# Ledger of designs, part 97: designed miniproteins, single chains, continued (5)

Each design is a single chain, and the fold is of that chain. pLDDT is the mean over its residues in the fold that is shown.

## One batch from the design tools (miniprotein)

Design m19366
Fold by ESMFold2-Fast:
Formats: C-alpha cells, structure tokens, sequence
Structure m19366 (fold): chain A 97 residues (1-97)
C-alpha cells in the first residue's frame, strides 16, 4: 500500500545519507556501525516488501541504534549531520508502518 511504499522510500533515503556520511568518516569503528546500520536497513526493506511489518520495525530500530553508536565516534560535523538525517528518515519510515 502507499504507507509501505513511503516507508521503503524513507529507508532508501536513510541509506543514501549513511553512504554520504561514510565518505566523510575515517574512524573504523564508526564505519563498522554504519555498515551494520545499512545491513539492517536493507533487511528492513526486504521484510516490508514481504509484508512483515513487525520484523521490519525491529531492523529499523537496530539501524537507528547502530547509527547512534557511529555518531558518538565520529569527529566530522558534516558526517554527524548526515547521520542525524539518516536517523530522522528511519523514524519517518517507522511512522508509515
């Protein structure tokens, strides 16, 4: 339905922001959490496409937790800004499911 499509769109935007943040981030632990976040976002989209909203929400929350940990380790303010935008997009995605 339209809500699932909007949720997928916001998760995709979130993944784009993580990708941009990773280009600005040299800290290996921060990059590790970003990769985990992207993996969780990808799984979230897969579950949304299958109609499993509950599992999708679990992976969305895991994604946000990994981004929060990544942001604590990042010194670049532009990278942190993109991480905040990524987390906001996941929160918006969760509001549509």
Amino acid sequence: GPDVDRSVHYVSMSMDYVGTSMMMTTNPDSRGYMRRSMGNMSRSVDFLRRGDVDRSRVYMRRSVNNMRRSMMMTTNPNSRSYMRRSMDMVSRAMSFV
Scores: mean pLDDT 88

Design m19367
Fold by ESMFold2-Fast:
Structure m19367 (fold): chain A 89 residues (1-89)
Amino acid sequence: MELASEEDRHAGVEHLLRNLESWATARLEHALRTGDQDLLDATRRVVLEVHLEYLIRKSGRRTPEVEERARRLAEKTWERALREARRRL
């Protein structure tokens, strides 16, 4: 997803974060049904990037602690989405 302005980017990231688990679940369901490893890997990257961008926006700075927190939150979102996607197969 590409956003034109900084405000649009922030609004887009917050919207994505609120809907991230459902979005990831749908993508993972498709990837698992089709065997699309590229889609699975891309979905995992987006989940991490959305959490990272959200935390950087909220903290106003990028630090190793913010990156580690984003990784942990992304892992939790990923595991929930993957579990739900597998349930839907």
Scores: mean pLDDT 77

Design m19368
Fold by ESMFold2-Fast:
Parts: sequence; structure tokens; C-alpha cells
Structure m19368 (fold): chain A 72 residues (1-72)
Amino acid sequence: MVEKGKEVFEKYFASMHGKTIVPGAPGLEHLITMSLEEFKEALALAFPRIYAKLSEEEIEALYEYLRSLAKE
């Protein structure tokens, strides 16, 4: 699952890295405290065009990937 989430992140967010996400976006620490449902709502609000292209499975994979990044 983590690998799939990484692919989703790189495909849709890598080109926007440092442009849209960094300014005013909540950090990974805040994002990973959200439930999957809350995470989906946040994605739909922040990135509606990307959200519309993602399947439920891709959203879940992205959520798991981001949570994995919180571990050191």
C-alpha cells in the first residue's frame, strides 16, 4: 500500500511541490492525525481537480503513505 501511495503522491503532487502545498498547508503531523474521511474532505477542499481523478483505493494508499512518513 505505501508504494502505491508514493506513486500517487509523486504523480499528482510532485510537480506542485513547494508551490501550493508548503504555503499555509498543514504539516504531515497534522494531516496524519485525521481520519481517512477527514483526509478525503481536506483533499477535496485543497485539491478538487486532483481529488476528482483519484479512486477510493488511491486516496487510501496516499493516506497510508503520508502516515508512514511520520515514522522515523
Scores: mean pLDDT 65

Design m19369
Fold by ESMFold2-Fast:
Structure m19369 (fold): chain A 79 residues (1-79)
Amino acid sequence: DVEAERRARLAAIQAEMDALGAEYRKQFNDLRKEAEKSTPEKAEELRKKIEEVWKQYQDDFNRLLAEAERVLEEARRRL
């Protein structure tokens, strides 16, 4: 059943997005807490690290969005 496979794939992508969001929030909160208790020099390094983590999150999330869009486009083309 192609429709069941499509729903399963979209559900898997959604689960990956949810897991990615949870992991990002954890990393961000950990880095923020460390920055709050550190020296100004270390806080600057941690701020840059937070920016790197955010960029990685955006790249990973956009990859999953593109995959979901492809699955939906395949469904649309069949209708």
Scores: mean pLDDT 81

Design m19370
Fold by ESMFold2-Fast:
Structure m19370 (fold): chain A 67 residues (1-67)
Amino acid sequence: MTQEELDATLEEAEKLLAKRGIKAVFTGEKVAKPGLISKVASTTAAALILYAAGEGPEVLEIDLSPP
């Protein structure tokens, strides 16, 4: 996992959430670590599922600390 892959994943998550009116806020250190991309993707997917059910947040905080 590279820093470039992490940066791209964060940008994709922000774009997907912004299309639904959800503001993504990233907390913690932006350092590529095992499982972090999966954590970001999973958190984003969960927020999109909640949005589809009418329960999506207006602001989603994604903690970049390792699992």
Scores: mean pLDDT 75

Design m19371
Fold by ESMFold2-Fast:
Structure m19371 (fold): chain A 83 residues (1-83)
Amino acid sequence: HMEELAEFFKRVGEQAIRLAEEGYYDEAVAIASMARALVLKEVPEEKRPELQEAFDRFIDALNAGDVEAAREAMEKAVEILKE
């Protein structure tokens, strides 16, 4: 289940990064926020603070058009999910 959540978030996160690279920041944030909400419902409480921080960094980076920071935050969230 957690591995499936990680794969789901990685796929959506990569699409969000691509949208941000092309200047579609609102759309990138929208799909990233939807994925965040879905993932957070399915994770144990002990993982939520770390995931929340990684997701917040991801969304902030997408809003700023900082693709490198967004990729780093996405990879961190995927790592936390696979633990």
Scores: mean pLDDT 84

Design m19372
Fold by ESMFold2-Fast:
Structure m19372 (fold): chain A 100 residues (1-100)
Amino acid sequence: SERQQILDEMERLLDGAQALLAMVEQEGKRHGLTEEEKKLLEEMKQLLEEMQRIVEEVRAKLEAGTLTVEEAQQKLEEIKQIYQRIVDLALEILKLMEER
């Protein structure tokens, strides 16, 4: 179904965000983290938790038969915006680490 395809795309973006966070955390364990880098990493974690909450809400509504295609598309757009912010934060942390 179209709603299932949208949920599948959201889950792929969530998996990507989790992988980015894991990569940044791994680099942080190798090189240490500054207070600025820790703050950005904490923001990434909070955004990832928000993505997880939205995906879980959409999944629950799909299972309940209450999810509209319009709502699914709106939630996917929200997930894409959060994902882009996580990518931007990951790149900023990695750049700060490289510039040391």
Scores: mean pLDDT 90

Design m19373
Fold by ESMFold2-Fast:
Structure m19373 (fold): chain A 84 residues (1-84)
Amino acid sequence: MLEELIALLERLRALVRAGDIAALVELLREHQLAGLREAGADEAFIEALEASQAVGEPALIAAFDPEAILARLDEQLAELRALQ
């Protein structure tokens, strides 16, 4: 479970860093955001992801600061890796 959540967040981080918004949207459609919430991801980050999923790719680009998202993902990944 924890390893799967870390792998999901690492993949999410790689897609955000690459600027591959289409693959990012597809990953978020494939996986339930509840898993990220259960892993202790920031609620504001989860709310932004849920809002972006509802209105699609352009809203994901508009709602998210890639640098802020990467900083949050790095922080969450460090916390989750410490639990492994």
Scores: mean pLDDT 63

Design m19374
Fold by ESMFold2-Fast:
Structure m19374 (fold): chain A 73 residues (1-73)
Amino acid sequence: MSPVSQAAELRAKLIKEGLELVKKDPEKGVEWAREKAEELAKQSPLFGGAGYGAYLEVKKYAEELKKKEEELK
């Protein structure tokens, strides 16, 4: 598999795992995704980009969940 294909697969996996964590605790899920992005950036610029992209998607999902929670208060 090409490095680009591996990076795309990694990004999808991190988004899936991050979203599951965000459903349990939005702040912890976002922090996990940020830490994974930083770890990957230290190892490879390509994988760092994939991790950062996943972090942005997880953060967006967490913000949408917080908006829904505030609407219920």
Scores: mean pLDDT 79

Design m19375
Fold by ESMFold2-Fast:
Structure m19375 (fold): chain A 68 residues (1-68)
Amino acid sequence: MLEERLREAERRRAEAERELARAVAELRALPEDAPLEEITRVIGRILRAIGDIVQAELEIRRLREELA
């Protein structure tokens, strides 16, 4: 059912958006003397969340076109 797939894609986008917000907050909360490894880990999480948002948005667009 395309409608259920759309709901799942919208849920995944919302989850990725929440993860992005959390990762950005973690980056902002890091002390100025934070080790490069910690900074890199948080940036990696931000990039992953952005990727997840983009993938979900593309799936949502495709499914909406199929439902129209």
Scores: mean pLDDT 84

Design m19376
Fold by ESMFold2-Fast:
Structure m19376 (fold): chain A 85 residues (1-85)
Amino acid sequence: SMKDLELTKISFRSIAILTEADIAINLAKKNKLPEDVLKKLEQLKKEIQKLAEEIKEAIKNGDLQEAKQKVDEMDKLMQEIEKLV
């Protein structure tokens, strides 16, 4: 169904954001950013990981509205990571 396609797209977007966060944090560590910045990046990553798990639950429940809201929250957290790197 079209709803199932949209939920699948959200799932892939969530995976992409998780991957981007890992790359950004690894780059920050390689570039030896200050310890307080690295700590903030790890906290943002944990929040992104929590949202990704909540998105999986929303998809399991067929809740397209919840899944969309949660992936948009992941995007905002990724923007905060990008500002720090």
Scores: mean pLDDT 90

Design m19377
Fold by ESMFold2-Fast:
Formats: C-alpha cells, sequence, structure tokens
Structure m19377 (fold): chain A 67 residues (1-67)
C-alpha cells in the first residue's frame, strides 16, 4: 500500500543518509524484534500513528527509518 511504500522509502533514505554500516545493523535488530512479535508490530504501527491494511509492514519500515 502507499503508506507502506512511503515508510519503506523513508527507511531507505534514513539508512543511506547515516551509512549502511551503522544504521543498517541497528535497524536489522529492530526489524527482527518487530517481525518476531507479529501482532505487536501492528500495535506499534498504531502507536506510531500508522494504521490500515499494511500496518504491520509499515511498522517495520518505520522502525527502520527510526533506527
Amino acid sequence: SAMAEEAGRRAAAASGGEGVGGAGGATYLWQSHIQGKGEEAARAAREAGLEGEDGISAARSVAHAGS
């Protein structure tokens, strides 16, 4: 969905801006944590102000953008 695509692009931009070596590593751990919880990721998306059909995917992308 458009929201998930936008969040994904933001995550890519954040990673590129800070350098993949540092940001990528931290983001990978955060994404793994979010993915491992499944339902918790959807709730995290809502807490971050993201809702909708692709909420869980958006949460992962926002986590990547955030760190």
Scores: mean pLDDT 50

Design m19378
Fold by ESMFold2-Fast:
Formats: structure tokens, sequence, C-alpha cells
Structure m19378 (fold): chain A 72 residues (1-72)
């Protein structure tokens, strides 16, 4: 819950911070659970940013997700 609250706060900030957070989350999840875990982390990050109402951040997170998907 603390991690979720911190992620929600970051999602309301600049698109650069959101994109970096999504990429870091993808890398961490992929290290622990492999590429599939990375995909889920990226998708959840993108949805979280959309729910926060930061459209610029949502677009940045989506592009980070698409780049990570092609890299896997």
Amino acid sequence: SEAAKKAAEIAKQTPDLVARSVVSGIAGAAEDGGPLSGYFAARMGWLGVEKAGNQSGADAARKAYEAAEKAF
C-alpha cells in the first residue's frame, strides 16, 4: 500500500518522472519474474497513470510499455 501510494503520487507529476518510474518497474519485475512479470508491471503502471488523470503521463507510460514489449 505504501508503494501504491507513492506510485500514485509520481503518476500525478511530470511525464518524464512517470516514464522513468514505469521503465524502472518493468526492469525490476522482469528481473524477479521474467519478461511476463515485466509486461504486467508496465500495464499496471500505464493504467495507474490514466486513473490519476495525467494524460501526458499516460501517453509517456504507454510509449515506455510499447518499447519494453518490443525489447522482450
Scores: mean pLDDT 56

Design m19379
Fold by ESMFold2-Fast:
Parts: C-alpha cells; structure tokens; sequence
Structure m19379 (fold): chain A 82 residues (1-82)
C-alpha cells in the first residue's frame, strides 16, 4: 500500500538520523501494512531495516530474529514470482 511505503521511507530516514525508537515504530506499522497486502518483498525490506535499528541499539537477539524474518519474507516473495 501507499501508506506502507510511506511508513517504510519515514522509518529509513529516522534510522539514518539515529532516532532508532521512532524508526522501529514506523517499521512495525509498515510491516502490518505489507502483511495485509501480502507484499513479501517490501515486508522483507521492512524486517531488514527493523533488524538494523535493533542492532544499532545493541539488541542483537532481536536483530538476529528480524534478519531471519526478512529472509523468510524474501523467500516467500521469490516463490510467488513466475
């Protein structure tokens, strides 16, 4: 959705600015939008950015989990394409 893409881009900007907590909130909302849309490619990108935000905060366990979720989303995206 347009809303999901706008949330993802807002999150990326906040991440670049070092505003990790606000970036996480935007990525979590983007994830909900992309799950509803079954947009697994953008879902994978949102999880990857969420992983980077948690890594920047030193939460390596959450970073690892979201990296795994990103890989699973990208795998679903590839299987859905001809």
Amino acid sequence: SKKGKELLEKGKKLLEEGNYDQAIKQFEEAIKEFEADKDYELLGEAYLNLSWAYSAKGDLEKAKEYTKQSREAYLKARKAKE
Scores: mean pLDDT 87

Design m19380
Fold by ESMFold2-Fast:
Structure m19380 (fold): chain A 92 residues (1-92)
Amino acid sequence: MTEDIKKKLNELKPLITSLTNELAKKYELTDKRALKLNNALITFVKTYLKENPNASNEEIEAEILRTLKLLESEMPPDFAILFFTESAERYN
């Protein structure tokens, strides 16, 4: 149900904020880039929950970190964040 997805997204808001702050610190992001990353993470979580409505908060966090780690292994961190943001947009 769409309502269940919205409820889970609201429950994940603290996690998204925490992860955004950690990544912003790690990659030394400007406020504008940090905001863009936060929006990308919200979009990613929303899209992931549409495909995986029973996913746990831990699974969602692990999936985000797994994707970022994979991108970091192939390109510079700043580029990885930009690619992650664009990838999240494509899943809408």
Scores: mean pLDDT 70

Design m19381
Fold by ESMFold2-Fast:
Structure m19381 (fold): chain A 79 residues (1-79)
Amino acid sequence: MVREVAERIAELVRERLGVEAPLADAERAVQAALEAAKVFGIEAVRAVLEADIAAVTDPRERALGRELLRLVEELIRES
C-alpha cells in the first residue's frame, strides 16, 4: 500500500540522515512513481531514478536512494 511504503521511506530518511521527511511528501513521491510506471513502464522509471541517485554526491544519501528505489520497485511489481 502507498501509505505503508511512504511511512517506511519517511522512517528510513529520519533514521539514516537524521532529517524529518513529511509523510505527505513521501506519499506524493511514491504515487508519482506508480503513475509513471503505468505510463512508461517500470524499466523507464528505474533508469530515471537510478540516474538521479547516481548524481547524489553524499554516499549516505546515495545508499539510501538505492534502498528506497528497491522498496518502490517492489510496490510497483505487486500492484
Scores: mean pLDDT 79

Design m19382
Fold by ESMFold2-Fast:
Structure m19382 (fold): chain A 80 residues (1-80)
Amino acid sequence: MDDIDAGVQAIKDAVENTVNRTATKEDYRKAGDIYYKKALESTDPKEQVKYLRLAAENYRKAGDEDKAKEAEEKAEKIEA
């Protein structure tokens, strides 16, 4: 059971409410950058993985496949 999931979801909802209003590739890239930064600032490996996956998803929506792949690889390394 994810005790952190509620906090991550609240941040996701706040970011996506802004992005979905005027969704451009730049908006999705900014959302990805926010989640990626949250992952780097977190000290909890489970929270880091969650934010990295959210970053990867938003980078893909932005068309930034290289950054999406980097975020996924970092998440997998933390899980391993």
Scores: mean pLDDT 75

Design m19383
Fold by ESMFold2-Fast:
Structure m19383 (fold): chain A 90 residues (1-90)
Amino acid sequence: MSAAEKAIRESTEIIEKLLKYYEEGYPELFDLPFEEQVEKLRQISQEVIETARKLIASGQVTEEQAQGSLDTAQKLLEAVDRLKKAKEEL
């Protein structure tokens, strides 16, 4: 496994774990204010998407290898948006 493939796999595992924690109502993974947690989760998701796109463009990974990371990162972005909306609606 290349360093690039390992990075994508590890990032996917992290964002899948984060998604599960927030969707299943587990305690928040970060000991941070809610707004900072939402922003951090959004940043992590965007960084995973950008990294996957760069690795595909450079030929270090295939689209198929990166698709899992891209799909999970997108789901985390959607979960973050739902959490933010729920908090604003009170």
Scores: mean pLDDT 69

Design m19384
Fold by ESMFold2-Fast:
Structure m19384 (fold): chain A 59 residues (1-59)
Amino acid sequence: REAFLRAQQAVARLLQEKGIDASEVTEEDIEAIAEELGLPKATVSAAVRALEAGVAADS
């Protein structure tokens, strides 16, 4: 649970650095992020979906 929140934060940072919105993420972007962070593609995909859904109360 805690590890997923940290993965979500790391994915958000990489998306910002690449200039990619969570809603525009491609499969190739997911693979690149997974390789960079050393995370499973499934974890990165779940993190992207969570960011897209606006789980943070700042929207």
Scores: mean pLDDT 74

Design m19385
Fold by ESMFold2-Fast:
Structure m19385 (fold): chain A 94 residues (1-94)
Amino acid sequence: MSEEVKELIKKAEEEVRKDPVGTFEESLKYIKEHKEELAKLLGVSVEQVSKGLEELERLKRRAVEEGDEEELIAVAKQAAAAKVGLEVAEKLKK
């Protein structure tokens, strides 16, 4: 793996630990702005990406309401990983 990819993953993990809610919200906003690109990367429809995002938002709300920190971190990591995947794909399209 390139050093740049490793650095992006490390930064994403650090941000999730410091602010899981804020990291989730920033990642989700980025993904919403790049739904078509994420759909291409995953080999799915834009509608399927949108439904996946709705499910992540629902899981995040439930984790916050119930004080489930482990679930909140897991959901934030999933959103951050999708954002990193999009950033890596953009860098490879020189």
Scores: mean pLDDT 80

Design m19386
Fold by ESMFold2-Fast:
Structure m19386 (fold): chain A 61 residues (1-61)
Amino acid sequence: SLKEEAIKEADEVIKLAETEGGKAIGERLRAAAEASTDPALLESLRISARDMRELLEERKK
């Protein structure tokens, strides 16, 4: 489901975060995905979390 995908991407942001601020961003994205029932909002959250995950992965190189 979109909710499960959004939560999964947010969890990856939390795992990749090396700072308290980065972890807090991931936790906020996860909480928003858990609270949402709107498919359009869930898709936006999934994309935002994925983009953040990709940026964090690039930073680790």
Scores: mean pLDDT 81

Design m19387
Fold by ESMFold2-Fast:
Structure m19387 (fold): chain A 73 residues (1-73)
Amino acid sequence: APLTPEQLAEALLGLVPRRLHQEAREPLIQFLKALPADKLQHLKSLPTSALSPLAYTKNVQELLQELQRLADA
């Protein structure tokens, strides 16, 4: 079964610094809901190694920019 945007957001937050979880949760859900289907599917297909940079994001804006970059790759 496909992950809901909420479930995918929680999975991605597990890779992000804990201090950002509260602030990032809703923006991340909205970002995922707004992604075109092809970009969302590409993001879901990425290996965990490609997502490792998410652990080094400093704020919500940087997190969303990194996810957009990954989705556009």
Scores: mean pLDDT 82

Design m19388
Fold by ESMFold2-Fast:
Structure m19388 (fold): chain A 84 residues (1-84)
Amino acid sequence: SLIEDIEATIAYLESIRPTLSPEQQALVDQAIALARQLADLLRRNAPFSEIRAVLRQLQRLMLELAEMLFGETPELRAVRASLA
């Protein structure tokens, strides 16, 4: 299920956290918090507007983390433009 996928992602992020830089850890901590909030919203069947707001915040944070890990690629630049 989507909730199980989110929980698996949180567990993975928590497992890699100690191997990351302090700046990457800060973004991962924010991503974990938003992912937990998203799972909670889904469990209680929250309005789509609330789910969408958290998803957009999570997408922006994951893009920032990806840019820190891989650098600014044309593909990541295109994703950033689509989220603007």
Scores: mean pLDDT 81

Design m19389
Fold by ESMFold2-Fast:
Structure m19389 (fold): chain A 74 residues (1-74)
Amino acid sequence: RLSLEEVKKRAELAVEELERMLADPRVPPGAVLAFADEFLEGLRKYREEYGLPEEFYEELSRRVEAIRERALAA
């Protein structure tokens, strides 16, 4: 079982990776969208299972939604 701190660190790293994918011209927007959707489902599971603080969950969800909007506009 992961600690809450480890879960938060992994979630932050995953969002940073999504931001890198969005900035990479070799990565198609559809792949960014697919990864963002998988991440949001995983983040919901982490909230239910590990009790992620609501502020942290909302912050990461907003960041990922902004990434999705930019990928859709590309």
Scores: mean pLDDT 80

Design m19390
Fold by ESMFold2-Fast:
Structure m19390 (fold): chain A 50 residues (1-50)
Amino acid sequence: MKEEYERLEEILNKNSSAPEGVLRGGYVSQDVLDKYPELVKKYFELKKKL
């Protein structure tokens, strides 16, 4: 679970136009929401299980 969560965070950050990462403070940038809605959903599902 934690490994998958970390991988999703890396993928979302790498594909974001934001230089500082998209998931800091639990907030997701709009461009990531628009391009990767399924990955965002999975990230929050994993976060709820932590």
Scores: mean pLDDT 63

Design m19391
Fold by ESMFold2-Fast:
Structure m19391 (fold): chain A 110 residues (1-110)
Amino acid sequence: SGVEALVKELDPDGSGVLTVAELKAWLERILPPEHHDGAFAMVDEADADRSGVFTEEEMKRYIRLRHAGRPEAEEEMIKLLEEAVNGKGILTYESLKKLLEKLAELSRIK
């Protein structure tokens, strides 16, 4: 729950694409100032090619980095990302919503 509200906060202009700038602006609003540098560093790490959007390949790279030493969790996350992106090649708000809903279902069952 709350995924639809989160998407509206991240994409107030209805572009349909999650940009680095939109995510950073949202994080600056919801996080206390002492957490901004850390949050922005994580966003920049996920946008490794500095395109300003999150590609499927960038997100896969980030997942592999975050799940180093946990191959089963890495493979599960990669599969969920591929299903959410559904061939679009970039992370859209529709893809993000689908991914977050699947993650919420898994966390509730486990």
Scores: mean pLDDT 68

Design m19392
Fold by ESMFold2-Fast:
Structure m19392 (fold): chain A 61 residues (1-61)
Amino acid sequence: SHMAREEELLKQIEEEFEIAKKTEPKEDVIAGLERALAFAEKNNLKKVAEYLRKKLEELRK
């Protein structure tokens, strides 16, 4: 279903983010999250977009 697909995508994004924050410069992680957020908003992926906005706020502090 639509919701199950978004939940699976969210898990993949969470795993990728955990790896990226350990292996990449902070500015590159932020750029990656901004691109992912633009994609999520364009595709109306509300849960994914909400997660990404939260992570961007945390990193920009």
Scores: mean pLDDT 81

Design m19393
Fold by ESMFold2-Fast:
Structure m19393 (fold): chain A 102 residues (1-102)
Amino acid sequence: MSPVQKRVLALLRELIARETDPETKANLEELLKIAEETTDEEVLKNLLEIAEILAAIPDPEVRTKAAKTAVELVSGNGKPPGVVQAQEAVERVKALVAKEGK
């Protein structure tokens, strides 16, 4: 397992353990599954950035929306995400946090 994969899995497991909202927890568990099944280092780096953004969100409602947005963009139709798809997910999560954090 790569150092990046170890980091994203560890962070997602920590977020899942701390999460009290069942919908957000389910979405974080889906991100964890995607990260476990991903072998592309660039995709893993983008998943790590998503996890770090989610960890930094203090507002539970914004965190719920951000986690849902990330899953919708990276879970696809049962396929592992591509690099472009993972990058788009990072950008959309950043935009959502910027908008909702006003």
Scores: mean pLDDT 82

Design m19394
Fold by ESMFold2-Fast:
Structure m19394 (fold): chain A 85 residues (1-85)
Amino acid sequence: SLQAVNEIADLLVKKAKLPQGESLEIANHIIKELADVDPNEIIEILKLDESLLYLPGLMKSQGKSVEEISQELVKRIKAHLAAKA
């Protein structure tokens, strides 16, 4: 949903210190790849694992693209979901 995209993007802006445009692109990618997952569970995972909010800034400093950052976040969120099941 648009609300979930905005909440994830806001977390990336405030905690990962990413620009709003890049944060929205990453948030849209996460929601699209995890379309069958409750968006509130995704938001909870991002709030519980602070490393997921540090990782984008670190990857950007290493020259990684928005696409690569998005893919790594999706991979790590999927690992959290699998551990919870």
Scores: mean pLDDT 85

Design m19395
Fold by ESMFold2-Fast:
Structure m19395 (fold): chain A 69 residues (1-69)
Amino acid sequence: MLGEPNEKVREIVKKLKEKGYESLIDSEDGVNTSELQQLIKQLLPNPEKVKTSGEVDEETLKAVEEFLK
């Protein structure tokens, strides 16, 4: 559906902050989804699973969660 990728982005941001990666998030308020995905892509062992087009799918969220555990 259109218009709800921001909720998944917030969930990823929250997990990153909990693990101490908040300094990698270059935005005080507005999180650029593509920029965030590029940062996550650098952190994950399987970077091709992360979309940089602003598309945050379940696979991307799961990969981040497994990395941040």
Scores: mean pLDDT 58

Design m19396
Fold by ESMFold2-Fast:
Structure m19396 (fold): chain A 78 residues (1-78)
Amino acid sequence: MASEILAVTLEMLAREYARKGQTEDAEILRELAEKAKSGMTPEEVKEFIEKNKDKLSDEAYKRALQAVKNAESIEKLR
Protein backbone atom coordinates (compact mmCIF):
# COMPACT_ATOMS: atom_id res chain seq x y z
CA MET A 1 0.00 0.00 0.00
CA ALA A 2 1.11 3.60 -0.55
CA SER A 3 1.37 4.26 3.21
CA GLU A 4 3.69 1.23 3.59
CA ILE A 5 5.91 2.45 0.73
CA LEU A 6 5.92 5.96 2.23
CA ALA A 7 6.90 4.55 5.66
CA VAL A 8 9.82 2.58 4.16
CA THR A 9 11.01 5.62 2.16
CA LEU A 10 10.86 7.90 5.22
CA GLU A 11 12.77 5.30 7.31
CA MET A 12 15.48 5.15 4.63
CA LEU A 13 15.71 8.96 4.62
CA ALA A 14 15.92 9.01 8.45
CA ARG A 15 18.84 6.54 8.34
CA GLU A 16 20.58 8.58 5.61
CA TYR A 17 20.35 11.82 7.62
CA ALA A 18 21.51 10.00 10.79
CA ARG A 19 24.61 8.79 8.85
CA LYS A 20 25.28 12.39 7.77
CA GLY A 21 25.11 13.55 11.42
CA GLN A 22 21.84 15.46 10.88
CA THR A 23 20.26 13.93 13.99
CA GLU A 24 17.34 16.41 14.25
CA ASP A 25 16.27 15.71 10.63
CA ALA A 26 16.67 11.95 11.21
CA GLU A 27 14.50 12.06 14.38
CA ILE A 28 11.65 13.95 12.68
CA LEU A 29 11.76 11.72 9.57
CA ARG A 30 11.64 8.61 11.80
CA GLU A 31 8.55 9.99 13.60
CA LEU A 32 6.89 10.63 10.23
CA ALA A 33 7.70 7.06 9.13
CA GLU A 34 5.98 5.73 12.28
CA LYS A 35 2.89 7.86 11.51
CA ALA A 36 2.78 6.40 7.98
CA LYS A 37 3.07 2.87 9.43
CA SER A 38 0.13 3.61 11.77
CA GLY A 39 -2.10 3.96 8.68
CA MET A 40 -1.99 7.69 8.13
CA THR A 41 -2.57 8.70 4.51
CA PRO A 42 0.16 10.45 2.46
CA GLU A 43 -1.90 13.66 2.77
CA GLU A 44 -1.95 13.39 6.60
CA VAL A 45 1.81 12.72 6.67
CA LYS A 46 2.30 15.81 4.46
CA GLU A 47 0.46 17.95 7.06
CA PHE A 48 2.90 16.77 9.75
CA ILE A 49 5.86 17.55 7.44
CA GLU A 50 4.54 21.10 6.94
CA LYS A 51 3.96 21.48 10.72
CA ASN A 52 7.63 20.58 11.31
CA LYS A 53 9.03 22.67 8.42
CA ASP A 54 10.88 25.06 10.77
CA LYS A 55 12.58 22.09 12.51
CA LEU A 56 13.66 20.33 9.29
CA SER A 57 16.53 21.40 7.07
CA ASP A 58 15.41 22.67 3.65
CA GLU A 59 16.90 19.54 2.01
CA ALA A 60 15.15 17.09 4.39
CA TYR A 61 11.85 18.99 4.04
CA LYS A 62 11.98 18.83 0.22
CA ARG A 63 12.93 15.14 0.21
CA ALA A 64 10.12 14.26 2.66
CA LEU A 65 7.58 16.09 0.45
CA GLN A 66 8.94 14.23 -2.60
CA ALA A 67 8.43 10.91 -0.78
CA VAL A 68 4.76 11.87 -0.19
CA LYS A 69 4.31 12.81 -3.88
CA ASN A 70 5.87 9.50 -4.98
CA ALA A 71 3.57 7.56 -2.60
CA GLU A 72 0.51 9.42 -3.95
CA SER A 73 1.56 8.51 -7.52
CA ILE A 74 1.95 4.82 -6.57
CA GLU A 75 -1.46 4.79 -4.82
CA LYS A 76 -3.04 5.94 -8.15
CA LEU A 77 -6.13 7.84 -6.98
CA ARG A 78 -7.91 6.45 -10.09
Scores: mean pLDDT 79

Design m19397
Fold by ESMFold2-Fast:
Structure m19397 (fold): chain A 89 residues (1-89)
Amino acid sequence: SVTRRLVLRNQTVDNAIASLGVFLSEVAREAGSTIIEKLRLEAVFDNGKKLHLELTNLTVRQAVEKIREAFEASGSDKVLELVAEVTAG
């Protein structure tokens, strides 16, 4: 398995989702897998909302869709800080 960490600061929600999608695809490719075994994500939005998201055993596409749903539910246009740790393998 391969574990990688991503930190983003001061990104639009759309840019954060796009960056996470690329990151998850690259980690899965490095692991030789189509499955994200574990994703832990913590985000702070400019409206003061915080997100804690844990996902297990999803494809990259499914993980990105869950992230999009959670980010859109925040009602914020901007992420102040995001930390993602992902394991694939």
Scores: mean pLDDT 90

Design m19398
Fold by ESMFold2-Fast:
Structure m19398 (fold): chain A 66 residues (1-66)
Amino acid sequence: MTLDELVEEARRRVADPEQLEALVRFIEEASRMSRAQLEELLASLRDSSDPLLRFAGELIERLLAS
């Protein structure tokens, strides 16, 4: 999955413009992380009760799988 595809999925699922901007910046920063940093980040997001943070975790999983 490309970075642009992840951004478009975030755009479709996040209705709040401020949350969308934050999530897009997060995805761009994550794309610059090492695999080990992404795996550590995913572990912290996976256990979150916040739906937005769980969705961010899904995007990181797809980035790692690509």
Scores: mean pLDDT 78

Design m19399
Fold by ESMFold2-Fast:
Structure m19399 (fold): chain A 75 residues (1-75)
Amino acid sequence: MENDVVSRLAAAVAPYVRTDEQKAELTKLAKALLEGDEEKAREYTERLASLVEDPEQAQQVLEEGEKAIEEIKKL
């Protein structure tokens, strides 16, 4: 279930993750989600969103990250 949540998040934000720096933050976010670390997952979500230049796409990253955190929180 955690792995499914991570896969869906990665797919949802894939169009916005183009640079090596963005990929690094997404990798850290995925690891935090798999470890159940809500605080780090939120931090890495915000960092990834800050690297997305388009405000609407950045907001989408924040929403997808928060959704993944909420799903993991229920486990």
Scores: mean pLDDT 81

Design m19400
Fold by ESMFold2-Fast:
Structure m19400 (fold): chain A 80 residues (1-80)
Amino acid sequence: SAEYEAAFERLAEVLRLDERQAATLREILESDPANPDVALLTGFLQGLGLSRERAEAAARAVAAAPSLVEALDAMVRVLS
């Protein structure tokens, strides 16, 4: 959706993702949006240079969100 694309672009900008990293993050988030892989997401964010605490906070925000768009918006808030 347009809302999802806008939210993803905002997150990619905040994280300064290249195209390959953005594609990997999409795969992590879109593979099972109802049951997000918190461990895989945390590991990906740490691979980008985030601290464990920041990565875990972002991953928890995703797990708590009622939709994928809200999960992306919540990650932006945690990581900004």
Scores: mean pLDDT 84

Design m19401
Fold by ESMFold2-Fast:
Structure m19401 (fold): chain A 93 residues (1-93)
Amino acid sequence: SVTVSVQALPVVDGKANFVMTVSAGEAQRLTVVMEALGPEGPLRVIGSQEVDLKAGETATFTVSAPASEVSAVLGRVISPKEGLLAEALATVT
């Protein structure tokens, strides 16, 4: 089993920060994709990486963008065997 969460941190100095947390119940390699939604609407990929997790391991990632360019971040977790496992959305606060 895999869980994902995205938390929006308060905007500091015009910069929006998001913390993405991914946890795995079993040892596995996952792809994490991060997409930003701008004020004008279309999603854009702002980050993608592979992570190799042990059973019960949690990985955290921080994504940063100018607050004027991002209203939300969508985090997706993809398994090479199973496809999309989990997704989470956070809005700028």
Scores: mean pLDDT 79

